# Designs tried in a protein design run: designed miniproteins, single chains, continued (4). Part 65

Each design is a single chain, and the fold is of that chain. pLDDT is the mean over its residues in the fold that is shown.

## One batch from the design tools (miniprotein)

Design m14380
Fold by ESMFold2-Fast:
Structure m14380 (fold): chain A 77 residues (1-77)
Amino acid sequence: MEEVEKAREYLKKGIEAYNKGDFDTAEKYFKEAVELAPDSLVAARAYALLSTIYRKKGDTEKAIEYQKKALEAVEKV
C-alpha cells in the first residue's frame, strides 16, 4: 500500500482518539503518520495536532517544536 495512504489512516485514527480525549493514543498514531509520510499535508496536520496535545500536557517547549515542524511540512507541499 502507498505510504501516504497508510499515514492518512493513522492520522484518522489519531484524530478519533484525540476527539475522545485519549491524547496518549492520539500521540502514538500522529507520530506513526509523520514517520510514514514526513513531507506531506498528512504530516503537517499530525504535527499541528501533536503541538496541541503537548500544549494540553503543559509541555510548551515540545508544543512549539511540533508547531514549527507543521509549518515546515506545509512549505514542502
Scores: mean pLDDT 81

Design m14381
Fold by ESMFold2-Fast:
Structure m14381 (fold): chain A 70 residues (1-70)
Amino acid sequence: MKEAEELAEEAKKKVEEIAKEGKESGKIEEAAKEAVKLAGEAAKKLAEMGAPNEVVDDLVAALAEALDEL
Protein backbone atom coordinates (compact mmCIF):
# COMPACT_ATOMS: atom_id res chain seq x y z
CA MET A 1 0.00 0.00 0.00
CA LYS A 2 2.76 2.51 0.84
CA GLU A 3 4.30 2.01 -2.61
CA ALA A 4 0.91 2.60 -4.25
CA GLU A 5 0.39 5.77 -2.19
CA GLU A 6 3.88 6.99 -3.17
CA LEU A 7 3.22 6.31 -6.86
CA ALA A 8 -0.10 8.17 -6.68
CA GLU A 9 1.49 11.13 -4.86
CA GLU A 10 4.28 11.40 -7.46
CA ALA A 11 1.75 11.18 -10.30
CA LYS A 12 -0.40 13.90 -8.70
CA LYS A 13 2.61 16.22 -8.37
CA LYS A 14 3.63 15.65 -12.00
CA VAL A 15 0.07 16.23 -13.22
CA GLU A 16 -0.08 19.50 -11.26
CA GLU A 17 3.30 20.58 -12.67
CA ILE A 18 2.24 19.76 -16.25
CA ALA A 19 -0.96 21.77 -15.77
CA LYS A 20 0.92 24.79 -14.36
CA GLU A 21 3.41 24.74 -17.24
CA GLY A 22 0.62 24.42 -19.79
CA LYS A 23 -1.36 27.28 -18.30
CA GLU A 24 1.69 29.59 -18.15
CA SER A 25 2.91 28.74 -21.67
CA GLY A 26 -0.53 28.53 -23.32
CA LYS A 27 0.16 24.94 -24.42
CA ILE A 28 -3.21 23.86 -23.08
CA GLU A 29 -3.86 20.95 -25.47
CA GLU A 30 -0.36 19.48 -25.06
CA ALA A 31 -0.48 19.83 -21.27
CA ALA A 32 -3.93 18.21 -21.11
CA LYS A 33 -2.76 15.26 -23.24
CA GLU A 34 0.40 14.77 -21.15
CA ALA A 35 -1.51 14.98 -17.86
CA VAL A 36 -4.16 12.49 -19.01
CA LYS A 37 -1.53 10.07 -20.34
CA LEU A 38 0.57 10.26 -17.16
CA ALA A 39 -2.45 9.85 -14.87
CA GLY A 40 -3.80 6.99 -16.99
CA GLU A 41 -0.50 5.10 -16.85
CA ALA A 42 -0.25 5.68 -13.09
CA ALA A 43 -3.86 4.56 -12.55
CA LYS A 44 -3.15 1.35 -14.51
CA LYS A 45 -0.09 0.68 -12.33
CA LEU A 46 -2.12 1.36 -9.17
CA ALA A 47 -4.84 -1.06 -10.30
CA GLU A 48 -2.20 -3.75 -11.03
CA MET A 49 -0.86 -3.23 -7.49
CA GLY A 50 -4.34 -3.65 -5.99
CA ALA A 51 -4.44 -0.09 -4.67
CA PRO A 52 -7.55 0.97 -2.68
CA ASN A 53 -10.22 2.87 -4.61
CA GLU A 54 -9.50 5.92 -2.42
CA VAL A 55 -5.93 6.18 -3.77
CA VAL A 56 -7.09 5.91 -7.39
CA ASP A 57 -9.96 8.35 -6.77
CA ASP A 58 -7.50 10.86 -5.30
CA LEU A 59 -5.37 10.69 -8.45
CA VAL A 60 -8.42 11.02 -10.72
CA ALA A 61 -9.65 14.01 -8.68
CA ALA A 62 -6.23 15.66 -8.97
CA LEU A 63 -6.29 15.14 -12.75
CA ALA A 64 -9.81 16.58 -13.02
CA GLU A 65 -8.81 19.62 -10.94
CA ALA A 66 -5.66 20.15 -13.04
CA LEU A 67 -7.61 19.92 -16.31
CA ASP A 68 -10.27 22.30 -14.95
CA GLU A 69 -7.52 24.78 -14.01
CA LEU A 70 -6.17 24.67 -17.59
Scores: mean pLDDT 81

Design m14382
Fold by ESMFold2-Fast:
Structure m14382 (fold): chain A 58 residues (1-58)
Amino acid sequence: AAEEAARARLEADLRAGVAAAVERGSLETAIEIARAAAESGAAETGRALLAELEARLA
C-alpha cells in the first residue's frame, strides 16, 4: 500500500542518514538523528537504530 511504501522509504532514508554519520565519525550526529526519529513519526525505527548504536558503543 502507499502508506507501507512511504514508511519503507522513510526507514531506508533514516538508516542511510545514520550510516553516513557513522562513516564520517560523527556518532553524536547519528545518535541525534535516531533519537529525533524515535520521538517523532518513526518511533519504532528510531528506537531500533538507537539500540544498535548504543550496542556498538558498549
Scores: mean pLDDT 75

Design m14383
Fold by ESMFold2-Fast:
Structure m14383 (fold): chain A 61 residues (1-61)
Amino acid sequence: SLFEEAKETALRILRLLLNQGYPKEEALRKVEEYITKVFGDKLSPEQIEELKELVREEIER
């Protein structure tokens, strides 16, 4: 599904930024901006918020 593809892409970008030495707060902000820019018109507002929440949970690990 588009949601699963968006989730996989977002988590991949998050991991890439963290591996390159970006601070957690900056990496999170960049990924959230990417989600809104690329998927904001393709996913429901509820799905966008769920995706952002999943990314925030992943960074806490």
Scores: mean pLDDT 84

Design m14384
Fold by ESMFold2-Fast:
Structure m14384 (fold): chain A 54 residues (1-54)
Amino acid sequence: MDPFELARAGELEKAREEARKILNDPNASKEQIIEAISALLYVIGEELDREIAA
């Protein structure tokens, strides 16, 4: 599943795990790697927004 979709659904931990799988896959395309990095940045932003709002 797309890490960005998981992040948007609030499944931040699963999004992080899926992104990490892509980054560790030697067959991953450059586009998939960029998307995984973007998803991780999105997850970090969402987690920080939650913490700041608390």
Scores: mean pLDDT 76

Design m14385
Fold by ESMFold2-Fast:
Structure m14385 (fold): chain A 81 residues (1-81)
Amino acid sequence: MEEAERLLENLIAHGKAAAEKALSMTPEEAEKLLEEELRYITGATEALAKSSGLEEVRRLAEEAKEEIKELMEKAKEEAKK
């Protein structure tokens, strides 16, 4: 469980870094980057939840996915100005 929490924290940190990077890009580049990153992170969180088989990990994975999705949506809006 602690390892799964660390992996989810790393995915959230990765999502935040991608969102920050997107702010320095053109709106078109930012949207493409954020869509690719969100797809990757969504797959990674789902795979982690599946492999652990623990309900707590599934809950943490859903929370992380939602937090990252919100960050990506905010970054898209900021990139548009």
Scores: mean pLDDT 74

Design m14386
Fold by ESMFold2-Fast:
Structure m14386 (fold): chain A 68 residues (1-68)
Amino acid sequence: SEAAAKAYEGIRLMREGRYEEAVEAFREAIRLDPRYGFAWAALVAALEALGRHEEAARVREEAQRILS
């Protein structure tokens, strides 16, 4: 799926240390499939890697609301 392709792109960017671009890829994956739980977890990891702890916490809250 296109959502899975964007998530894979994000994983590759994470491996390259390109965390800002990985965040964009994972947000696009979530836009394409809001119930794609892996993309939510990956977005949190990318934000934590960037030190954006407040954003990561908000994303976790949103994921729990959407996936529950």
Scores: mean pLDDT 90

Design m14387
Fold by ESMFold2-Fast:
Structure m14387 (fold): chain A 67 residues (1-67)
Amino acid sequence: MKFAVVYTPEAREEALELARRLKELYPDAEVTLIEAKDGQEAIALGEALEKEEGIRTFVAATVEQLL
């Protein structure tokens, strides 16, 4: 299983902790961290990756950046 964690620089620590937890729960899973420049890019990248078959996508950003 493949996981993608898309994050803004402000949420970098949250993204790293999420990736660590995903690797603990699914040791054989591929976890990719992708840094977006802002919340709009993070949403766009997350939506694009979610459309890819076999990838589960998470977005780590502040509430203000997601709105």
Scores: mean pLDDT 75

Design m14388
Fold by ESMFold2-Fast:
Parts: sequence; C-alpha cells; structure tokens
Structure m14388 (fold): chain A 67 residues (1-67)
Amino acid sequence: MARDYALGAIKLIEAGLVDEARLAFESAAKVGNPEAREAFQKAIDALKEGNLDEAIEYSKRGAEAAA
C-alpha cells in the first residue's frame, strides 16, 4: 500500500497535480515502515519547497523501502 501511494504520487507530480501528490505522500507516510516514512516526509518537504525532481527521487526511495 505505501509503495502504491508513492508510485501514484510520482504520476500526480508528472501530471502537475502537486496538491494531490502531497496527499498521496501523507497517506504513504501513515502506512509505511520507518525508513519509508522518512523518505516520504522528505518528499513532502521537497514538494513544499517546489523541488519536484527531489520529491520524485524521495518517493522512489520510499517505494523501495516499503517493498
């Protein structure tokens, strides 16, 4: 589930749906393991700063940790 939220968030960022991507990362952080949660929190922080490439990178790390 956390991995699925992270992959969904990447697609939302690519589509320009930044607010929906943030909600997906928040959902992933709630159900992920501690390593995945840390990565998803960094993705949320990057998204708030407008660093979309960094948000995608942290989302990928979170998805890998959640697998």
Scores: mean pLDDT 77

Design m14389
Fold by ESMFold2-Fast:
Structure m14389 (fold): chain A 86 residues (1-86)
Amino acid sequence: AGLPRVVDAKAEPASAVAYPGETVTVTIRALVEKPDGSLVEKEAETSITLPADAQGTLTVPFAAEVEVDGQRVGAIADLTVEVRPR
């Protein structure tokens, strides 16, 4: 017996374009292994607000929690954000 664990996580979209100070929303798609060895896919939305002085191409880690059989597990996926000048 054990806790569910995230075995893969992806951000959708994998890349985005945004302005400084803008809020970027991403869906994290997680593949979770249950204690019995079965696999389930879970999705969660999360958002981050870019700094007002954000510039260039950023790699931003997004974290979200997914629930499997009453247990919450964290999933982290990277998004590439191209920041456009205002």
Scores: mean pLDDT 82

Design m14390
Fold by ESMFold2-Fast:
Structure m14390 (fold): chain A 92 residues (1-92)
Amino acid sequence: SEELQKLVNLLASAAILVAGLSFAPPEERERLAKGVIDTVKQAVELAKKVPEHRKEILEEAARIADRAYQLTGSPEVKKLAEEIKKEAEKAK
């Protein structure tokens, strides 16, 4: 589906931004972290249109957010990861 292709692209983009965080200088980390938050949030919302794959998508989004938190220590990223994990637990 078109929604599934957009989801794959969003999650891939978020993963690339997280990879960038591993070697980014401090002045770039905030921008990259915001990019991860924005793309992951878009993927979470779009996942509602693909209920058959929603749990797997949310689990992947949570992994991406957890990695971003490990690299940034950002409370906003941590909160996002925790919210996505709770949503994934409710998805069947």
Scores: mean pLDDT 85

Design m14391
Fold by ESMFold2-Fast:
Structure m14391 (fold): chain A 55 residues (1-55)
Amino acid sequence: ATTTTISREDAILLALKLKAEGAEVEVDGNTITIKYKGKLYVIKFEGDKATITVY
């Protein structure tokens, strides 16, 4: 798995973009899980930052 840290704003924009493209998006607390075209994205929010892990 690959993990990258980005801004909270950029992570939200990424989630919205993938949702618009037909991704399955689930929100649970401070975590967004996205399933899209065989990839799993786990976005975890911490303050003004987000970590994105891609499986």
Scores: mean pLDDT 85

Design m14392
Fold by ESMFold2-Fast:
Structure m14392 (fold): chain A 51 residues (1-51)
Amino acid sequence: SPKLELQIGLLDLVIGSSKHVAERLTPELKAKNEATIAELERHRAELEKKL
């Protein structure tokens, strides 16, 4: 559906931005950022399953 496609597109932008800033983070913040990215990627996969 168009709504799901839009939501997936927005998640792709957020995931991309989060990966981009990871290189400038401390090891502790980088680990937390990686955990957040993994969670967003799981959510994206669930939305993709509904297409």
Scores: mean pLDDT 83

Design m14393
Fold by ESMFold2-Fast:
Structure m14393 (fold): chain A 55 residues (1-55)
Amino acid sequence: SAEEKERLERGLEEVLELGRQGHLTVLEAAIHDLEGVDPELAERARRFLEELRAA
């Protein structure tokens, strides 16, 4: 549903912010959880993690 999608996107934004703060394990766990639920959001989070690791 749209409401569930919005909740997932909001949760992802919070986890991406934690990733920016150096909490990479939290971001990695969120990617793993999203792979079975929303593969597109999981891929977005994975690209973000790779960018953080490349910096």
Scores: mean pLDDT 83

Design m14394
Fold by ESMFold2-Fast:
Parts: C-alpha cells; sequence; structure tokens
Structure m14394 (fold): chain A 94 residues (1-94)
C-alpha cells in the first residue's frame, strides 16, 4: 500500500544521497514507515523486507560517511529501524 511504497521510495532516495545526515534521516524514515506498514497490514512481507533492506543499507552507508555524531547516530538508527522492519515482516510471513 501507500506506506510501503513511500518507505521503498525514501530508502532508494537515502541510498542515492552522498550526505551522511540526509542518508541516515531518509533511511530512518524509510525503516519507520516499513515497520508501520507491517503493523497496519499496508504491506506484503516482501515489500516490507525490501524497504527494511534499503533502510539497513542506507543506515550502514550513513555510518561510513559520518563526519559527526549526528550522522553516526542517524545511520545507526536507520540500520536498526531497517532490521526491525525485516524482523516484523518475517513474523508476519509466518
Amino acid sequence: GALAAKAIELGKKALASSDAVETGRLGLEAGALAERAVETGDSTPEEAKEAGKLALEAGLKGVRLAKDREGLALGIAAALAGIGAIFLAELKAK
């Protein structure tokens, strides 16, 4: 649905960014929306896993690009949100 589609869009945009803070912020939003999409039934497990993987990859990229504490914190948060979305999608797939 709309939440899953937006999560995937934001995750792709996060991965296209070369700025740590932007990558982390967009990745975190993507992961959070993916988790919400799973919880509300707005996504298939496959869509949620795609969004979660994009958020995780964006978070890891943000950590690698981080020059300051804000970039590092956002990257870690985005990676954790991505992992959470993948985990929730796997639980729903059962």
Scores: mean pLDDT 84

Design m14395
Fold by ESMFold2-Fast:
Formats: structure tokens, sequence, C-alpha cells
Structure m14395 (fold): chain A 79 residues (1-79)
């Protein structure tokens, strides 16, 4: 599910595989958007966190990217 995809994205960041990290983070947003109980507000907040994670990866700030992905996990778990 979305949580498993985010775990794979975080692991990919730790392994320096940023293309795979982005693919799994995008998959997590797609899965979460299809989840019963997902609101447009929650989906937009997840997209915002994804964009922050992407920006952090592009800047080489991998610690911040992992924090953004962990924040996405918490938001998905609360739904």
Amino acid sequence: GALEALDKAIEAVKNGDFETALKYAMEAVKIAGEKPGMTQEDLFKLIGLLLRAVASLLEGNYEEAIKDLEAMKKRVEEI
C-alpha cells in the first residue's frame, strides 16, 4: 500500500537511488489518493510534502527529504 511504497522511497534515498525514491513516493500519493476516506485537502497536503521531498533531493539535502517522506507516512497513517 501507500505506507509500503513510502518505506521503499525512504530506503531508496538512504541507498542513493533518487530516481527509485521519486517513483515510489509518486506511487504512494497515487495509492493514497484512491484510499477510502482520502479528502482533497489531505491529498493536496501529501502532494505538498512530495514537492518538498523532491526539492530537498535536488538540493542534496537527503536528511530533509527523508523527514518529508516520514511526514507523508504519518499523514497516510492518520487516514
Scores: mean pLDDT 84

Design m14396
Fold by ESMFold2-Fast:
Structure m14396 (fold): chain A 100 residues (1-100)
Amino acid sequence: MLKLEAEATLALARMGVSVLELVKEKLSEEAQELLEKLKELIDKAAEALQKGDYKKAAEYLKKAIETAKELKKLVPEELQPLVESLIKTLEEAKKLAEEL
């Protein structure tokens, strides 16, 4: 169950990134670069989870959380609640991966 919950939580985080990509034209170049890095880290975490490398998944999620926190500082105020929700989702995914 925990692996499926971690994968589902991470899929929810990827949906949050996709929503931010829909409004990327409203983001600075620096924010767009952080969004791309965040997407890559989430994809690497998902691959690690699928392969059963839970330690690597947690490490990628830690980096994703740090990247999302930097992104929150650069996005318009209207988008900050969406990025905050994404950070919380990533923190939950990391917690689940660490329990595996």
Scores: mean pLDDT 85

Design m14397
Fold by ESMFold2-Fast:
Parts: structure tokens; C-alpha cells; sequence
Structure m14397 (fold): chain A 71 residues (1-71)
């Protein structure tokens, strides 16, 4: 989880620097790590299924990457 958070932070830094290719790549990697840990996140929260976590993560990162690619 912390590793995905760090990648997400680095993606925001890359976006701020105007490096959209790097930002998109870092966001894809952060999303992948969150998807791999969806069951653990679901177990820790107790409120959402792993499937719900995966759907939310996919929707969020798809939107962020699309916004970067449109910039």
C-alpha cells in the first residue's frame, strides 16, 4: 500500500513538472499495485469487497491517465 502511495506521489510530481509520459507510467504502476492488493484492502476496511476496490481503483486511474493524456 505505502509503495503505491509513493508511486502516486511521484506521478503528481512528474505531472507538475510537465512530464506527462512519466506521470502516466507511474499512475499505471500505482494502480497495478493497488489492484494486486485489493483483497487485503477489502479485508482491512471491512466495508468493501475486493471486486468493489478493483472497480474503484480502475475507474480512478483510468480517469487520471485520460486527463494527463488529454493535457
Amino acid sequence: MKEAEELFRKALEAKAAGDYERAAALLREAGRLLLENAEKIAEETGEFSAEEIREAVEAYFEAQIAAIEAA
Scores: mean pLDDT 74

Design m14398
Fold by ESMFold2-Fast:
Structure m14398 (fold): chain A 82 residues (1-82)
Amino acid sequence: AEELIEKGRKLYREGKYDEAIDFYKQALEVEESAEAYLNLGRAYYKQGKYDEAIEWYKKALELQPSETAERMIKDAEEKKKK
């Protein structure tokens, strides 16, 4: 799982969000983790897919409460309100 998350993070830094999402989803198939859910949400947020970002951030919160995830949800909800 760690190697898949690291590959996704490298692609995310290069702006290749679709490829990053694919690797994060593969990581979740191996092992469910709040880190993988948060990274998925960040990638969707960067693509302007705020509904999807919120959904993944909420899944991260279900595994582990986090002020960071709560702020990310609020930010995405504000972006969704046009």
Scores: mean pLDDT 81

Design m14399
Fold by ESMFold2-Fast:
Structure m14399 (fold): chain A 70 residues (1-70)
Amino acid sequence: ADAALEEAEKLIREAEEAAEKGDFETAKKLIDEAEKLIDESGLSKDPRASKLMVRGTAVMIYGIGLEIDE
């Protein structure tokens, strides 16, 4: 469970970085992979997984036109 959540968080973090660089296709693929990992691990209703998916959704909604330079 924890290993799957750590991998999902890593994927969401990489999606956030891709979106910041304007690569929304890569960001979407990483978010889709994180969602699939959460579903396959039976964690879809886990509050920790829900927080990660909220972050992924925020990347896709607010990443469009975001100008973040870190």
Scores: mean pLDDT 73

Design m14400
Fold by ESMFold2-Fast:
Structure m14400 (fold): chain A 78 residues (1-78)
Amino acid sequence: SAEEQIAKGESAYELGKAAFAAGDYETAVEFFKAAVEYYQKALELDPSKAEEVQKKLDEAQENLNKALAKLGKEPYTP
């Protein structure tokens, strides 16, 4: 369900933030990328949740790009 995808995305996002705070930018990229993918799937499953999910997706994409910058990598393009 869309709600299960949102919950998985939120879990991945929190793990990504923890990894980033610990200086583990490679692990942070993996978790933030997973969060983006879960939120995108939630939008596909239930477009009526777009307002709520889009904000979470934007935050995950922003933090993914910050982690990629720490590794000297180009911004993520979905």
Scores: mean pLDDT 84

Design m14401
Fold by ESMFold2-Fast:
Structure m14401 (fold): chain A 86 residues (1-86)
Amino acid sequence: EPSKEEQEEILRLVAEAGKAYEQGDYDKAVELFKKAGELAKKSGDYKLASEAYEAAAIVAEQGGDKKLAEELKKKSEELYKLALEK
């Protein structure tokens, strides 16, 4: 279970990533979404981790980094499969 402190940190990272994206700082937005995804993964929230990596992949694609976007999308898909395991 993610602790309350871990949940607050994940939400903070997602909010900061969204702000960076709105400002056109795609590299920073990707970094922050990746950090949120890694923290969610470490806390066992694979669904949230998958969603964070999917957001990072979308931002990377919009920023013109197709190779990074494909890698992040693959990580999102792997995490989504883990979220479906009992």
Scores: mean pLDDT 85

Design m14402
Fold by ESMFold2-Fast:
Order: C-alpha cells, then structure tokens, then sequence
Structure m14402 (fold): chain A 68 residues (1-68)
C-alpha cells in the first residue's frame, strides 16, 4: 500500500545520505536504481507524494554521481 511505498522511499533516502557522506559510487548507483523502480510503482499506484519524493532522490543521486 501507500505506507509501504513511503517507508521504502525513506529507506532509500537514508542510503542516499550514507552514500553522499562516504562518496560511495556503488551505493549511489544502487540508490538511483531502486528509486527509479519504486518511482514506476508509485506512478502506477497514483501516489504523487511518494513519486515526487523519489524524483528528488534520483536528482540528488545524479548530482552526487556527476561529482565522482
């Protein structure tokens, strides 16, 4: 359900924060991939709030990857 999608997004956000602090390219790539997959699910479910949050995660992951 929607709460499960939100919790998964929050877990991905925590992984993003870890990867940013440690400049961990592998974790950043995994975060981006997981966020893209979950974004497709959120869009199918009509969960616009979780979708926007995931788009922000992807944007931040792309920005951090561009620095590495």
Amino acid sequence: GREELLKKAEKIEKALEYAKKNKDKVVLMNVRHEAEELLEEAKRAGDEETAKRLEEIIKQADKELSKL
Scores: mean pLDDT 86

Design m14403
Fold by ESMFold2-Fast:
Structure m14403 (fold): chain A 62 residues (1-62)
Amino acid sequence: MSEEELLAEIEKVREDYKNGKITPEEAIERLDRIGTRAVLEGHQDALEKARELIKEIEKEKK
């Protein structure tokens, strides 16, 4: 999977979460899977972006 594809998946998770289609927990699980893929494929920017969004969701979750 390309870094562009991983970044697109991260943005899809953000949209689904912000639109209430998925729970914070489901969003974090999906982002964790994307982060794991980014590590395996050496896509550091996608990994960092996934981690940033996880932290953002955790802050909003209370």
Scores: mean pLDDT 81

Design m14404
Fold by ESMFold2-Fast:
Structure m14404 (fold): chain A 58 residues (1-58)
Amino acid sequence: SEFAAAGEEWRAAASPEQAAIISEIAEKLKKIGDGIDEGLAILRAGGSREEALEAIKK
């Protein structure tokens, strides 16, 4: 797709230092996403809002 091609071109144009920063941000975002998914799973299983928020915090 055009978006995938643009993303690849942007990564190819980045310096090694910029690429390292991009990778670090991506890893942090993934960790946040994983916590949200776990919180949602707790809510779907009938857990409390407080239990879901504690899962997101880790």
Scores: mean pLDDT 71

Design m14406
Fold by ESMFold2-Fast:
Structure m14406 (fold): chain A 58 residues (1-58)
Amino acid sequence: MERYEKLLEELRKLIEEILKESGKELPRFGEFKEPKSEEELKLLIEAIEGGIELLKEL
């Protein structure tokens, strides 16, 4: 996979992990639009990683 595509896949997995930990159903991926840039993607990943760390404390 290209670097951008790989980061996007990682982002999707992180979101799925968070929703699964929360016990909520997640919508099928495809409803989420791709970030416009790698910078936006990085920002989203960092925010999600912070959320996962918070869930780990639970």
Scores: mean pLDDT 59

Design m14407
Fold by ESMFold2-Fast:
Structure m14407 (fold): chain A 98 residues (1-98)
Amino acid sequence: SLFRDIAEAFYAMMAAIQAMEKDKIRNEILDDEKFEEYYAEYLREYAAKHTEEELEKIAEKSKKILEELLKKGRISKEEYEAGIEEIERLRKDILAAR
């Protein structure tokens, strides 16, 4: 469940950028292999399409989505903290891929 909840947190980050793809992304993030494929693809896409300032704004929106998930009881406090750490790691990884 923890990985699934972290995958949903990453989905929330991606969905903040690409709201139109939200339902498709959610349905595709079902297991570790698909998540890793999605993660690698989106690192390259976001590195090419977004500035550092834009990525910071996306990270902020994604953190707010995690706060709402926590508030609604969909993730635990520990999963929320892990999700925040993963959002920051993802932001750094995307910047490093530029």
Scores: mean pLDDT 64

Design m14409
Fold by ESMFold2-Fast:
Order: sequence, then C-alpha cells, then structure tokens
Structure m14409 (fold): chain A 96 residues (1-96)
Amino acid sequence: SLEEKIREIAEETIEKLLEVVERYKRGELTREEFLQEVARLATETIDKLVAAGIPESQAALLVQRLLQTLMENLDKPLEELRKALLETAEEAIEEL
C-alpha cells in the first residue's frame, strides 16, 4: 500500500539520519558538514516520497517535522532520538 511505502521510506531515512548523527557525535563531521548531510537526506527523502505518490507539499511537511524532532533531540542518546523520530513519523503519516 501507499502507507506501507511511506513508512518504509521514513524508517530508512531515520536510520540514515541516525548514522549521520553518530558520525557528528564522534567528531567525524563538523557542524557545517552535519547540516549539509542532513539537508541532502531531506531532499532525497522528499524526492522518494513524491516518487511514491505523495504531493510535494505533504512530503516536505513530513520531512520538516522529522528535522525539527532531530534538532530538538540531538543532545539525547541515539535510542531516545530514534524513538522520537519514529513517533514523529507515525504522527505525520496519520495526518497525510
């Protein structure tokens, strides 16, 4: 279903975001490089959601909510950040 495809894309994006966060927390990325990688993943995710059949405005809103949750929870342990991102994705998907 479309909902299953959206959930799969969101979960893949969350795992990629967490990999970027882990590299940043290990000092492997500067803050600027971290923000560039996050922006790249945001654009790729919007493109994947649109390709799956989601209107661009709804895809952008879902990704914006994920990035807001990411930045608000960046200081937390990775497992807490993962839970926050997954919860945000589920709420955003229900509002599509």
Scores: mean pLDDT 90

Design m14410
Fold by ESMFold2-Fast:
Structure m14410 (fold): chain A 84 residues (1-84)
Amino acid sequence: DLDALLREERERALQRGDFNTARGLENTLNNDNPAEKALGWGVLGARRGKTPEEVRAEVAALYGPEYGEIAAATNEILLNSEKG
């Protein structure tokens, strides 16, 4: 359940004072748009130590390959920034 995982990560972000990540996760929870869900999967994947390739495959299976690329790109940006 993506919504349950997003709520868990949002709570963890709030607990550590990462309000920007918490806001992004909340926006994903409140939006049924597949692109917004893909962004949320990218953030969640980075937080859980998943690679961009793993996130691409999972999201492509759920929403289609274009959304898999959005999720993978988001995951890679967060991993490369080291500021998640």
Scores: mean pLDDT 73

Design m14411
Fold by ESMFold2-Fast:
Structure m14411 (fold): chain A 110 residues (1-110)
Amino acid sequence: MEKEGEAEGTLPASGARVRVHAKVKVEGNKITAHVTVELVAGDAPVTARLELRDEDGNVIAESEPVTVRPGQRAELTLEAEVPKGKYTVSVRVTDAAGEERILPVVEAEV
């Protein structure tokens, strides 16, 4: 299975706006997510991290955080082996003011 998704979010405290594009592959019990995060508005860098959540909303896997600078795109990758079930690939964005947004991007079924 291969799925794509997009999300956008704003962080009002800093004026940051992010655009997210995700490609998710499921092969057997393995989920691979390749996600691009672009800071489309705002004057300060943001921190972005991928999270894989189960049906109950628990984070079961996460990527290393990356810094996304104004006008730049960052690429994040997450791989996890998981039991059968439904999972959501989300991006957690934290701005310079400490505001956080969680942007769900793609639902995957294993």
Scores: mean pLDDT 84

Design m14412
Fold by ESMFold2-Fast:
Structure m14412 (fold): chain A 113 residues (1-113)
Amino acid sequence: SSLELYRDPNNAEAWLELGRYYLASGDYEKAVEYFEKAVKIDPNNALAHYYLGIAYLKLGDYEKAAESFEKAVKLDPNSPLAARAYRNLAIAYEKLGDTEKAEEWRKKADEIA
């Protein structure tokens, strides 16, 4: 809950919850700030890197979105989260004009679906 931040500012999960709240409310810049806090405390949190990628994608920062999704899949390449991250990597590369890389990531998502 948001109240945990008053007791433990190093609680990565509490920062992740705040990031998700702001992502859902459309405040993508605040979402990035809170997800960055979460990944700084727990750099191996694949879910936090995934949501950071979503927030960057919503801001139109497709290069940072791709980097964040690549970190998420590197941490857990065979999870349902990884399948979603591969699909979002395809979207990010398509937005960057790299249709060949977009197709490669789409194929990888299908292989683990």
Scores: mean pLDDT 86

Design m14413
Fold by ESMFold2-Fast:
Structure m14413 (fold): chain A 69 residues (1-69)
Amino acid sequence: MKEEAQELLEKGKEAFEAGKYDEARELYQKAIELDPSLTPEALRNLGVIYARQGELDKAIELIRKAAAL
């Protein structure tokens, strides 16, 4: 439910801060699936992950999508 989705989002942030980008991506994706209202926040964080991995075009796409929501 909403509390579970929020917990997954927080775990995703912790994984991101630890440099575990693959784990962070999976956690953000699960959070969106449980609560689509978290999509803008999760997309912004995914965009930062892709930027840090050198995938700049994908990062820009995700950040623009988040800003449009």
Scores: mean pLDDT 78

Design m14414
Fold by ESMFold2-Fast:
Formats: C-alpha cells, sequence, structure tokens
Structure m14414 (fold): chain A 94 residues (1-94)
C-alpha cells in the first residue's frame, strides 16, 4: 500500500538518527493510512511517531502518540500491544 512506502522510509531515517525526516515520513504514512481507513496502519504510524519523540527527549509528544496508538489497538482487541503501550506510557509519566 502507498502508506507502507513512507513508513519504510521513516523507519530507515529513524534507524539512522534522522529524526526530522522520520517524523515527516511517518506523518505522511499516517495521512495515507487515515485516507484508506487502515486502522492498523494508523496505529503503527502513531506508535513509531511516539518512538521518534521519545528518542528526541520529547516525553509529552511521545505520551500523546503512544496513547493514540494504544486506543486503536485496544479497539481492535489487541490486548497484548495495548497493555505494552500502557506500560510505556506509565514509564514516561514519571
Amino acid sequence: EEWEKHYEEAVKALKEGRYDEAIEHFQKALELAKKDNDEIGIAKAYYLLGQVYEKMGDKEKAIEYFEKAREIYEKLGNKEVSDFLKKQIEKLKK
């Protein structure tokens, strides 16, 4: 799917420490996933945006995006991933 290309570019940028580029590509992937009503794609993009902001030291933005991803995974019945995200959010709220 079209959003997957931007997701792949964003993951590469994140691995290489190019956080601004990673954010731009994940935001583009998010836009395309929303247009396609791809709930899994939306949740993945939110989760990785949270990871980028966490690596940048922006805890507030990281929590915001992890919370958005958690809500979608909870709605989809993926309790394992939603519980994992709840723990990540707890750690950041210290």
Scores: mean pLDDT 84

Design m14415
Fold by ESMFold2-Fast:
Structure m14415 (fold): chain A 78 residues (1-78)
Amino acid sequence: MELKIEAEELLALARMQAWLLEKLVEKGASEEEIEEVKKKLEETLKRIEELAKKLPKEEAEKIRKEIEEIRKRVEEAL
């Protein structure tokens, strides 16, 4: 239960970081600012992946699907 809540909180953070990255690209922010947010997002996603390894298979698969969706969204924005 606790690990699931932590993963959900990190997923919310990752979605916010992805949204910020999209807005920075739209506004023509510097490559350095875009890269910094992208790096923070990757660190957040890596933490979620580590938590997913400790969760039941069904919950881990759901989380990995959400991570993949976030990554695809960021790739489309860049």
Scores: mean pLDDT 82

Design m14416
Fold by ESMFold2-Fast:
Structure m14416 (fold): chain A 92 residues (1-92)
Amino acid sequence: MEAAKQAILATIELAVEQGGEVRVEVEGDRVTVTASGLSPSAITAAALLAIGAALDGSDVEVRIEGDTVTVTAGGLSKEEIEEVLEHHKKLA
């Protein structure tokens, strides 16, 4: 689903803009982004995007622990996963 991919991409962009650390993991059709060193405003923005995607029917989960946000999106195509990985690589 497009909303799931966008939640993942936005979380990566937000973490990079904040000077945080980003880790991207792929397992089958699931992508997990772990973003650390985020401000409370950045955490709120990432959480709202993930919640919005979930309310739109996407398989998206968000977990917040301190200054770390973990967003997991499922049901992604191989092309969507490649877009996420390439986007992360461009921002590193």
Scores: mean pLDDT 79

